# Ledger of designs, part 81: designed miniproteins, single chains, continued (2)

Each design is a single chain, and the fold is of that chain. pLDDT is the mean over its residues in the fold that is shown.

## One batch from the design tools (miniprotein)

Design m6813
Fold by ESMFold2-Fast:
Structure m6813 (fold): chain A 97 residues (1-97)
Amino acid sequence: SAAEAEKRARVQAALEKAKQMAERLKEIAKELGGLKKWIDENSDVPEELRERLEALIQKLESMGIKLEDVPAPNIDNEELRKKLEQIEKELEEILSV
């Protein structure tokens, strides 16, 4: 029936969205893993940025998502702040769906 075809289409669309969300969360976990390594290697990191990263890591871990072991990026404290702000926004958008 048309109603069953529409229901199947909605289920398929929901599954594709869930897959895209999982892929985005995996990429965020990879990025956070690199940022954690960078912070661990750098002593001149503002406490605010360390606390923001830790909050994001705890949020992902509460969802059962583990950080990936990736190399530290070549960044500075300003780029770290911008990356954290971007990840915070992306997580808010993902979780608001």
Scores: mean pLDDT 83

Design m6814
Fold by ESMFold2-Fast:
Structure m6814 (fold): chain A 69 residues (1-69)
Amino acid sequence: TVELSEVLQKLRERTKDVASDDEILRIQGEILIMVKAGESISDALRQVAKRHPNPQVSKVLKEIAKEIE
């Protein structure tokens, strides 16, 4: 949806300096799959954050999740 697209854009803008384009695309793909499976955008962000190996990326995902809940 438009709402999800805006969140994915913010994610890209805030992670571009700490993650590669391929990593960002993978994160966006994981979030999209979880949202399609019936999870909220904020829950999807938090789940990806918990398992992501880069702590800077994890922090950004958690911050975005908090902002939209």
Scores: mean pLDDT 82

Design m6815
Fold by ESMFold2-Fast:
Structure m6815 (fold): chain A 100 residues (1-100)
Amino acid sequence: MDARLRELVARAVELLEELRALLADDPEIVGKLDEMIRLLRSLPDASVEERRALLERIRELLKEIHAQLEAKGLMTPEVERLLDELGLVVTGLLALVEQQ
């Protein structure tokens, strides 16, 4: 399980770093992306209870980022693709943690 958790965390961080580069001119969105990266990197060393709380906060941040991108007209096809891929990875992380 830990190897799969680390793999999904690494993929999520990669997607977030790509989003951060595309959205570098928006400090509010960059701040939320940086918070998500920090929370994701904490997952492997966290307890099962802490992992659930971290993933719920990550889901909240993802919803906030999506809403802000739509409101600001920053939802390009590339940004939408990265967010969709990130959503699938986060869903995979939730499923993996719930099986513990």
Scores: mean pLDDT 86

Design m6816
Fold by ESMFold2-Fast:
Structure m6816 (fold): chain A 71 residues (1-71)
Amino acid sequence: MRWRVTVTTEPGKAETAAKAVESLGGKVTEVSGNTVTAVLEVPDGDALARVLRELSATPGVTGVEATLIPP
């Protein structure tokens, strides 16, 4: 399944969040201000939940949202 992940960060932490997304297998599509947008392809919801937990634990990350990309 493909998901659009939006990561909100503290000022100056977008690059750290972008690296965390890439380390977890996400493809960063946009970095704008304090927001990182990426596409993540995972086999199931458990894999998605694990990635979102790791992103939420990243220093400077204040919010993580995921939206299913329709087939």
Scores: mean pLDDT 82

Design m6817
Fold by ESMFold2-Fast:
Structure m6817 (fold): chain A 74 residues (1-74)
Amino acid sequence: SMEDLKRAEKAVEEARKIAEEAKKKGLSKEKLLQAEVSAGMAAISLGVGKATGDYKFGAELAEKMAEQARKVLE
């Protein structure tokens, strides 16, 4: 649905911003890599949703990846 697509896009943007925040805070290379990988996986999840037409699955997976990225800042 359009709502699920919006959720996936929002999760991808959140994960990207978290990776940028980690860089600005000067976190360790390991934490920066974890944030970047999570952001990349969120973007791939949106891509899978677009490829399959299952935006609900893409949104749920992207939100899970954004949550993993957020844990880097804790």
Scores: mean pLDDT 83

Design m6818
Fold by ESMFold2-Fast:
Structure m6818 (fold): chain A 91 residues (1-91)
Amino acid sequence: TEELKKRLEEVLKRTFELVEEIKRMLKEKAPKEEIEKKLEEAQKLVDEAGKILKELLAKEDKNDPEIKELMKRYIEAESAVTLLRMSYVVS
């Protein structure tokens, strides 16, 4: 429903904001403990977004252009967080 769409958009926005913050922290060589805390927070937001998306897909047509856009944004957010976690581990 519209409420779930709005909630998903909000969670995804927060996820992208955290990704940008983590990128800044990495560039500025912030303490590892602080970076790990933010990475854990970003992963929790991705997990929450995935749960909301699953609920939307159960109620809405997956071929709806709006739902397809939300799916793409979710995949982008998940990929960004995964890449940051991998980059951090190998550094």
Scores: mean pLDDT 83

Design m6819
Fold by ESMFold2-Fast:
Parts: sequence; C-alpha cells; structure tokens
Structure m6819 (fold): chain A 88 residues (1-88)
Amino acid sequence: ELEKIDVEAQKLLTPEELIRARDEAFRDAKEKKYTIEQVKSRIKELVEEFNKTEDPEKRREIAFEILRDIMTYRLLKNEEARKAGIRG
C-alpha cells in the first residue's frame, strides 16, 4: 500500500524537492530522530491528511513529508535487517 502513495506523491514534486526529501530522510535516519514505530505513525497520519486535503499546495507539502518519512522508514528497516544478518 505504501508503494501506491509513494508513486502518487512523487508525481506532485519537482526533481529538486525529491532530492531534498531524500537528503532530509538520510539525515533523520542517521540522527535516529524517530523510531520505526514513530515513523509508521507519522506516515499513517500524513496519508490520512493527504486524502482529506483538496488544496493542491497543501497536498504538495504533505506529499513531500510522506516521501521523506517513507524513505526514513525504509532506511531504518534496512539498518534493522543488516543488524539482524550480523547477529550469529
């Protein structure tokens, strides 16, 4: 389900905004700003807000936050998977 919203959000943003979202996600994941559960909650709330929002400008702002947080979630899950693979 996240893949559908990811694609929809990407269509609303410029290439520069996509790069910024990626860079912010990398920073947020590195700094451990959120836990995996906190990011999941944030994404759920943002998706609900996105679906309720009719204003194009606000939808673009929410889309940016969704993409940033989805990338943060994927980075955190990838780190968790790497740590699990190292546990002998």
Scores: mean pLDDT 81

Design m6820
Fold by ESMFold2-Fast:
Structure m6820 (fold): chain A 67 residues (1-67)
Amino acid sequence: SDLEARLAEEREVLERIGRATGVPASEVGRRIAGLDSEEEVREWARREGLDDETRELAVELWRRSSL
């Protein structure tokens, strides 16, 4: 299922960011969803010390959460 595959990808990205930041995966998702733009996501990721690959994964997650 496309939905199941997307949820699995999102979970892996959240867990990866959680490991890098020491924040629970659920809290990472909440923080990303609360940002107003892709630029804010990239700035947040830079401040958290995330690498370029993980930063772009966070941006993709934000795009998927935007209504």
Scores: mean pLDDT 81

Design m6821
Fold by ESMFold2-Fast:
Structure m6821 (fold): chain A 95 residues (1-95)
Amino acid sequence: AREEMERAAREAKEAAREVAEAEEVESLVGAALRAIGSMTTIYLLGKRHDPEYAKRLLLEVAEEARRAAEEARTPDGERLARGIAEGARRMAESL
């Protein structure tokens, strides 16, 4: 469970950075969906196995996405990265 959550956290952080770097809408949406899927994986595994560890990983994803929003190349990328950060924080708070 922890190794799966760690992999999902790496994927979510990478996807948040891709949202910041993307200039095309299709790339932005694809990266955002991958981030959401990975965060959902952390949340579901965390709730079942290790909520404290999952909360920590989700807060790390939130911080990475917040930083990505500050560095975003497009206004859409900034909005999506902020959405990812807020989503990760809410998931962490519900654990």
Scores: mean pLDDT 88

Design m6822
Fold by ESMFold2-Fast:
Structure m6822 (fold): chain A 87 residues (1-87)
Amino acid sequence: SPLERLRARADQLISRADELVAKIEAGELTVEQAKAELQRLIDEFNRLLDEAEAAGVPKEELDSLRNRLGTAIDRLIAAIQAKEAAL
């Protein structure tokens, strides 16, 4: 279904956010590189949410999607802040 495809895309973006956290913690990304990747991920998340809303996804599902994506972004922001504080 369209909703299942949107959920799968959200899961992929969450996985990418978690992979970025792992790379930051491993020292594979600079703070500047991590911030650039965060901005790209936020742009992709916003586009996904806009597409979901345009597709008429029910409010409850849209709110769930926003929450899940927001939680992934928050984890990535926390990892960047921790790396920045260690400099």
Scores: mean pLDDT 86

Design m6823
Fold by ESMFold2-Fast:
Structure m6823 (fold): chain A 64 residues (1-64)
Amino acid sequence: MKVEEVTLTGPLGDVLRQARELIESRGMEVTSEEVVPGEPTLRITARNRETGEELVIHLHAVRP
């Protein structure tokens, strides 16, 4: 279908919660998690198996 990209920046616990809520609200499942090379950024890919829609979330974890 289509790919949507979202970037979330904040404390690790907050961005993880926001990513989970976004994935759940779209009825998607996490398909992969990987560290972005050269950055303290986690890339999460989620997909709706019925529609084929994909969501890519970039989690940039910062310390306060």
Scores: mean pLDDT 76

Design m6824
Fold by ESMFold2-Fast:
Structure m6824 (fold): chain A 69 residues (1-69)
Amino acid sequence: SEVPQFLLELPPEVLVPFLTRQLVNADESTVPPIIAALRTVPPEHLAEPLAAALKRITSPAARAALEEL
C-alpha cells in the first residue's frame, strides 16, 4: 500500500501521534498504509509513542500490526 506523500513531510512528533490516532479508527484496508508510514519514522521516535498507543488501540488488526514495529 502507498503512503500519502504529505504525511511523510510531517515531523515525527506530529506524524506519530496522528498515525496512532488513525489506527484507533482504522479498518483492515487502512491499517497497512498507516503502518508503512510509521516504518519511515526512526525507531527512537517510535518506542514511547508506540507503547502508549498499544494501551489505547482495541482493534486486533491494528494492535498486531503495531506490535510488529
Scores: mean pLDDT 71

Design m6825
Fold by ESMFold2-Fast:
Structure m6825 (fold): chain A 60 residues (1-60)
Amino acid sequence: SREERLRELIKTAKPGTSARALAEKAGVSPATASRLYKEMRGMSPGTSEEEALRRYLESL
């Protein structure tokens, strides 16, 4: 499916690639790309945004 292809593109994209650029490349709507990008951003390699934020706040 187009969403499956978009998920692969988001996962393999270089850091800093915008969801809009990936949407155009995959041929999906910007709304769909924005939603999947936001969800997959939390699954990016390395520390999760929630975990990083919690650790930062505990250091204050």
Scores: mean pLDDT 64

Design m6826
Fold by ESMFold2-Fast:
Structure m6826 (fold): chain A 81 residues (1-81)
Amino acid sequence: GMREKLEEAFEKLLESIKDKKAQEKLKELHKKLLEAIEAGDAVSALKYAEEMVKLAEENNAPKELIDEFAKAAAKLIREVA
């Protein structure tokens, strides 16, 4: 399902980041993203997803993995909007 695709994309993105502090921040943002989606708060979910993309870009994650994550997040967020 869409949630499974988001989780898979997130795990690949997390593994691509070598900085442990950035990994922990990405995990925190991912938890907040899932909580916002569960609450039906599409605005907060989008903000957390955008912060995760920015953090990944700042930590030189591969563009393909960032794009895969962004697509998966956007699809799931649209379903709760």
Scores: mean pLDDT 87

Design m6827
Fold by ESMFold2-Fast:
Structure m6827 (fold): chain A 82 residues (1-82)
Amino acid sequence: SIEEQILQLAKRTGEELAKLLEELEKASEEEKPKIRKEIIELFERTIEELEKLKSEAKTEEEKKLAERAIETVREDLEEFLK
């Protein structure tokens, strides 16, 4: 289902983000820009995948779930960019 795909994507993205954030904290100043770029690209890819899932959603409930997930990821990206 779309709901299951959204939940699995959220779990995968969260796990990947946690690893990259830990790497960023431990990174040298020279390595930080590369890791920050990888984090931004992870957020952007996740938003693109959620937008696709939203477009494939057949019910209003599935569309709202995807919209809420997109909003959450966008908010996380904005927080990261502060």
Scores: mean pLDDT 87

Design m6828
Fold by ESMFold2-Fast:
Structure m6828 (fold): chain A 80 residues (1-80)
Amino acid sequence: ALAAIVAEFEALYAELAPLLSAEDRAFVEELLAGIKNAKTKDEIEEQLEKLLQLLNLHGSAEARALARAAYRRIRAILAA
C-alpha cells in the first residue's frame, strides 16, 4: 500500500513541479519524504493536508485539479 501511495505522490509531484516556485517545490519534496517515512495512515493524511493548504494559498486552478485527482486515488488506496 505505501509503495503505491508513494508512486501516486511522485507522479503528482512530477506534474506539479513546473507549476510551482522553487521554494514551494522544496516544500513538496519534504512532504514526499514525510510520506515515504510515514508509519500510519494519519501521518500520510497530514502530508496530504499540508500540500492542499499550500495549493490553496499558492497553487493555480490546474495545480489544485491535479492534486484532487491524485488525492482521490490515494484515498482509495488508504481505504483498501
Scores: mean pLDDT 81

Design m6829
Fold by ESMFold2-Fast:
Structure m6829 (fold): chain A 91 residues (1-91)
Amino acid sequence: VGERLRALPEEERKQALRDYAVSVARAILDGTPGADELSLEEAEELIRSNLDKIAKLMEATFGDKELADEFKKIVEENLREIVEAARAPPP
């Protein structure tokens, strides 16, 4: 996974990391009982409070600490958008 992400152009890599962040946020929300009843702010806090654990899992998944750090930064900078996308009905 990490090698494929690193091979992408910067803009495509950032978009792929955002898409992956939405997928991870959706999995956390789906796996948390009552998460569908959380306010947007409460859902953001749930993702934010797990951010260090998510970053460590991404480091293991990517095999690359710098990609995991970039992922963490993308989540921190785009948290509202990521949570909104994760809570949106599937297309």
Scores: mean pLDDT 74

Design m6830
Fold by ESMFold2-Fast:
Structure m6830 (fold): chain A 82 residues (1-82)
Amino acid sequence: MEEYLEKVREALRKAKELLEKALEAKEQGDEEEARKLAFEATRIVQTTIREVAEAAPEETEKILEELRPEIEELDALLEKVA
């Protein structure tokens, strides 16, 4: 569990950095860059969760519960960028 938990946490952290850059790009009027960064953030998270779900399906639910606050924070940032 700890190894997969850290993989998902790291993906969420990288996605947050990309979404914060996307929000900055949107504030500067660069809608194309904002969309590109938001897409990359979503891709990283979805790919990592899929890989963990395939490798450890029973642990995935527990990992997502543990990281719920981080996931909700990313969802809020993604909504601001959209």
Scores: mean pLDDT 82

Design m6831
Fold by ESMFold2-Fast:
Structure m6831 (fold): chain A 59 residues (1-59)
Amino acid sequence: MSMVDVVKGFAKQLGVELPDDLPDEVAQRLGDLYVGLMMQGKGDSEIRKEIEELLKEEV
């Protein structure tokens, strides 16, 4: 399973728009961030915020 596919799945659940040309390295970083925040017990709103901040830095 591609990390890009996993990242697209959770982004859709959170209502976050991803660029069509999402690089694999950025997708991996987003996946790692999502898992880390879930393990910390963060809610969807906080996870969305952190993902949007990472996208602003990488895109």
Scores: mean pLDDT 76

Design m6832
Fold by ESMFold2-Fast:
Structure m6832 (fold): chain A 95 residues (1-95)
Amino acid sequence: SLRDEVLETLERVLPPEFVAEVKQLIADLDAGKITPEEFVERLRELAEKLREQGVPKEDIVLALSAIIDYLSQHPRVTPEALARLEALQREIAAE
């Protein structure tokens, strides 16, 4: 499934604790516990923590690409929220 594909990518490129946090964010989004806008902001905060902990920017970019691909097919994700995630990915890649 697309969910399994994103999780496989996350498990390959991110530390286990961050994989767990992203899995929870996706579950909360799927359950309607957070908005797409809140999801984007929480991912931005996670990306900052990943960089502070020395995770390579290339791995963060790959993780965000996998999340974007998954969310592009999610019925509750707005085009604006996707554009904000794509902007975050470009910002990190440009560093």
Scores: mean pLDDT 82

Design m6833
Fold by ESMFold2-Fast:
Structure m6833 (fold): chain A 80 residues (1-80)
Amino acid sequence: EKVVLSCTLEDIQRLVQFAEKVITYANTLNLSKAQKVAYITQQISAHFIFPASAADVATYLLTTSLRSTSLETIQRIVCP
């Protein structure tokens, strides 16, 4: 069942926590950057619905330090 994000900080936190687990797993695989983006995009799109491009969000989250980035900054990327 897919979660429709209302783009609250609580929803963004759920997306970030899910994405961190997916990215951690993808980083254990011997994949190219493009293959990691495709995998993360597929996983996020399978579980969440939001206004931004899932591929753009996956690229941003893969290349960004999630621990040092505010939820408000991520919210602006996911819900432009």
Scores: mean pLDDT 82

Design m6834
Fold by ESMFold2-Fast:
Structure m6834 (fold): chain A 73 residues (1-73)
Amino acid sequence: MDAKIEQLIEAVKNKDYDLAEELLKSMNDQELREAVAAIIKEFGIDGALDLFNNLKDLELRRKVAQIIIELSK
């Protein structure tokens, strides 16, 4: 888990959103929540929204949006 989240953070830092999307697609719902929480911790809500806006898969975008909303409360 940690290695995958570290790779995701590096991908987001490098604006490699294609790699970030591939990593997120390989995650289950719990892993997605942990990953989005890690992105918010490292980059803030704005960073998580920037990632969300660069995702191409509509179902993944919907799941990530839901997690961002839940973690912003």
Scores: mean pLDDT 84

Design m6835
Fold by ESMFold2-Fast:
Structure m6835 (fold): chain A 64 residues (1-64)
Amino acid sequence: MDFFKAIAEELRKNITEENKELVKEGLKSMGATDEEADRIVELLMEGKVDEATEILEKIYNKKK
């Protein structure tokens, strides 16, 4: 979905070494597991936006 890709792209633009832990905590507060949050942060820092988007979609669908 374009919505989750837009979120992943925005996170990628703003993520830094200093704030990556805050991004991880934000993802966990939205319902991500520790492993899911770690993987999203790693993928975003590597520029793998599409793979990060797939994980975000799965997190959202689990909450519904």
Scores: mean pLDDT 77

Design m6836
Fold by ESMFold2-Fast:
Structure m6836 (fold): chain A 68 residues (1-68)
Amino acid sequence: PARRGELKLTEEEKKLFDEGYRFGVEAARNLTDEEIEKLMKELEKNHSKYFVLGFFNGYLEERARRAR
């Protein structure tokens, strides 16, 4: 029951997003804020925007869970 008009990706774009998401979750758990800032800059330069979007979503969602 996912709606159209949301985040619709090709299979490769979806893989990049999923990889970014998992990486963001791990980064939020294992890295300091300074390391995360450096990592974000590197990802924006070297990776697809879909990977970077996944990273931000994973990072933010994990931080939100930790705040509960």
Scores: mean pLDDT 74

Design m6837
Fold by ESMFold2-Fast:
Structure m6837 (fold): chain A 103 residues (1-103)
Amino acid sequence: DEEAKKKKEAVRERVEKLFKELEEKIEKFKKGEKPSKEEKELIEESKPAIEEALKNIDSLSPGQQAQLYLYLSLLYFEEGKEEKAKEYLEKAKEYAEKLIAEK
């Protein structure tokens, strides 16, 4: 119970920090900067899990949906689909706000 509350609080703060960092990185991508090798490796490694999660997105928690949309935004920037990447970033922010409101 107390552990669950602490985990939710840690996830909330981590998600907020990650969104700020990724939003800044996405703005750089829009200016023509490519994703780093580390970011590409994380995206490629996560791709099968992302595809499975997309099939059942409505059954995911708000936190899981926020994380999924975050990875999708990075993937679309790698593919040069900046508009889709921006849309998924906004969706990720909406779901992260739901996670924060849960607290």
Scores: mean pLDDT 65

Design m6838
Fold by ESMFold2-Fast:
Structure m6838 (fold): chain A 65 residues (1-65)
Amino acid sequence: MEELRKKIREETIKYVADALRDIGDALDEGIKSGNKEEMDKKLAEVNQKHVERIRKLDAEIEKLL
């Protein structure tokens, strides 16, 4: 059970870190360009990918269970 918890933690950290990086990159690019509409579009795309990553994480956790 402890090994399972470690695996869940590792996978969660990896996915969360990747999602946050994408969000950060989208915000940084939006700020640099000064284009609010462009920033909103990029954030929407990142949010969609974030949902997909959560689903993938859920599937991997279920696999570890």
Scores: mean pLDDT 73

Design m6839
Fold by ESMFold2-Fast:
Structure m6839 (fold): chain A 82 residues (1-82)
Amino acid sequence: SKEEAAEKAIEYAKKAKEYAEKGDAEGAKLYADKAARYAGLSEDKEAAEEAAKLLKEGAKKAVDPKASEYALAGARAAEAAG
């Protein structure tokens, strides 16, 4: 459902942030991409904005610059989907 997609967008954005903070660029990319995808599927602007906010926080705390780039790309995609 769209409600489940909204919940998953936020959940995956939180995971992307966690992986970025741990220096796992591959994990950050995987979950940032999933967060953006589910934000689009949710058609929920507030959920998309919250996912984007979490991804931007992950980018700021990222140990690996590549993880920061992936998180920011995910945030922009999530914002575009709202």
Scores: mean pLDDT 87

Design m6840
Fold by ESMFold2-Fast:
Structure m6840 (fold): chain A 64 residues (1-64)
Amino acid sequence: MKLSELPESEKRRRLERALLAELMAGRLSVTRIAERAGVSPATARRFVRRAFADAGERLYSLLP
């Protein structure tokens, strides 16, 4: 299946995998995330911001 023909849910799943792979490698490249997920760098950057906001909320839940 071509990336342009993928459902939005599959594109998001690819974005999640790409972000996790970058973080596990000790880096964060929005361009690589965008390329892996088949989306624009702007879309990938927006996704990363939302993911970090969610992670911050989760981290806050661990604080007293």
Scores: mean pLDDT 70

Design m6841
Fold by ESMFold2-Fast:
Structure m6841 (fold): chain A 90 residues (1-90)
Amino acid sequence: SMETRKRQQELLKEMEEIIREAMDLVLQNEDKLTDEQQQQVADLYYRMLLLRGESRNAYGKGDDEVALKILEERLEEVRELYEQIKSILS
C-alpha cells in the first residue's frame, strides 16, 4: 500500500540519519581513539553500511509488508551497532 511504502521510506531515512550521526561522532573523536578502537569502530560502521545495502535492496522488492518487516529488523540492528560505537567513544 502507499502507507506501507511511505513507512519503508521513513525507516530508510531514519537509518541514513543514524549512520550520518555515527560518522559525525567518529570524526569528532578520531584524535582520541587508539588503533584498536579505530578498527573496532570501523568494523561496526561497515556492518551498518551492509545493513543499509540490504535495506535498500528490500525496499525495491515489491512485497511491501515483507519489505517493511525487513527494514524494521535491519533498522533495529543498526541502532544496536550505533549504541556499541557510542560505548567505545564514551
Scores: mean pLDDT 87

Design m6842
Fold by ESMFold2-Fast:
Structure m6842 (fold): chain A 86 residues (1-86)
Amino acid sequence: MLLESTLEKALQEAKKPAEITLFIDYEGKTLNKTFSNNQPNPNQYVIAGNTKEKLVAEAQRVGEDLGLSEETINQIVNAIETFLES
């Protein structure tokens, strides 16, 4: 799935140990999954929301804190939007 592969790839770019839990509950679409760069003592992040705007804002916040590039953050946002619209 595009969203899952995009987050797994983004975590390889992350500048610190990280674990992201993604909670989506939007118009009947649900996803509850955790992604990690498999490093010890990971910083814990949650991307959660019941609106597209909240999910996008949380993805941007987490990506910026992880030191991801603007391109990678935009890929995550696009993957979330694509998932919600599918």
Scores: mean pLDDT 82

Design m6843
Fold by ESMFold2-Fast:
Structure m6843 (fold): chain A 68 residues (1-68)
Amino acid sequence: SLRDQMLASMERLVRSVLSVATPEQQEQVRRLMEQFRRDLSAARTPEELRQVTAKGSQQLQDIRDQSL
């Protein structure tokens, strides 16, 4: 399903971010993924699924960029 594909894509991105993340950033990523799973479960349309995934991806990028 699209939802499963979006979750798998985000989990792959999470592993990439976690490989360079500090312990504090790892906790931020964990909380972000808990929120992402809730938002993903609430999404009812393909557009909502894409918006939720875009938001989550941006938040993961922001966490990574904080290490600079």
Scores: mean pLDDT 82

Design m6844
Fold by ESMFold2-Fast:
Structure m6844 (fold): chain A 68 residues (1-68)
Amino acid sequence: NDSLSLKERLIKMLEQMLNIPESELNKLSIEELVDKYLEFLVEHNELDEKAKEAAEKELKKYVEEKLK
């Protein structure tokens, strides 16, 4: 359930920023979602500046929570 909460937040952010359907993102794991996000950003580099900064800060927090 906690993993679903983290995954759900990542999906919601990616849906807003990358315009990828929630159903498509929901098929990916948290690790795959992070990879997809970074890989797509490198390719496009046209994300909303505020959304990118917010997502980066939130991502750092989530990564730290997972790392133990």
Scores: mean pLDDT 67

Design m6845
Fold by ESMFold2-Fast:
Structure m6845 (fold): chain A 65 residues (1-65)
Amino acid sequence: SKIEKDIQELAKKLGGNTPEDILKAGIEALRKHGFEEYAEKAEQALKDGNYSEAFKAIREAVEKE
């Protein structure tokens, strides 16, 4: 998907070595594609240290693309 491609490109710029970098890239990609609600959910889950929930929010947005 277009969101998934943007996540991969943004993750490279952030180093992409940690789940945090990948999630940050995902949140930025979601905002660029107008999925603000899912970006907020992912950001909140990341702040709580819940990577699983953050990745779920990103997946839900990708599925609605």
Scores: mean pLDDT 78

Design m6846
Fold by ESMFold2-Fast:
Structure m6846 (fold): chain A 77 residues (1-77)
Amino acid sequence: DAEVKAFLAEIRAAAAPAASSPDLLEAARTALEAALRAAETASEEVRELLRQTLLESAAAEPDPEIAALARAAAERL
């Protein structure tokens, strides 16, 4: 799963600057839209892993707005 690991690392790197940003919701939305675009060219198996990862991230996310965005992104996969 080199492709999944690289993709998740890219999302995490993109989200890291947002941790100190007052605009966390918009940063999360931007990262999720990038993830969905990358998923369109990914295999079915990678899309399923991304869906599960997004749902687990949403369950662990303390911000309900960001959690809702992650769940919506998973439903679009």
Scores: mean pLDDT 69

Design m6847
Fold by ESMFold2-Fast:
Structure m6847 (fold): chain A 65 residues (1-65)
Amino acid sequence: MKTFKLHNLNRVQMEVLKAELLKEPGVESVEVDYEKKTMTVTFKTEETAKRVEERLKRSGVGEAL
């Protein structure tokens, strides 16, 4: 599991991000703490974990804790 801090997202945008990540192959589960603006993702593969981490970091909306 990896936990990410979310930046510059409102609640609706966080829900959309959760839905999008759940559709990605190799993502098992996504849990969002809307109050803390953190997201915990469980990955089936390390390759998927690296891809998601790079995507969130490049877009400026998330970073690994």
Scores: mean pLDDT 80

Design m6848
Fold by ESMFold2-Fast:
Structure m6848 (fold): chain A 78 residues (1-78)
Amino acid sequence: MKREFYDPKSKMKVTVEVTEDKRVVTAEHLETGIKLQVTYDLKTRKVTVKDLETGEQTNDLNEAVERINKKIEEKKKS
């Protein structure tokens, strides 16, 4: 199943795709153009977070959240 959500408060577009083997969440911050993809592999129990703008990947969800928050703040600073 594939579902798409838009949050006007945060300017986030979120696409969720659920398959038998994987859960994939793609989040796009429309104001800054930052795109993230979170893949949870149900067979290996591994989480992968990919920055779709830079291609950077991490398996640490907390590290990914910190990187994205920093990137959003930097892009909003004049």
Scores: mean pLDDT 75

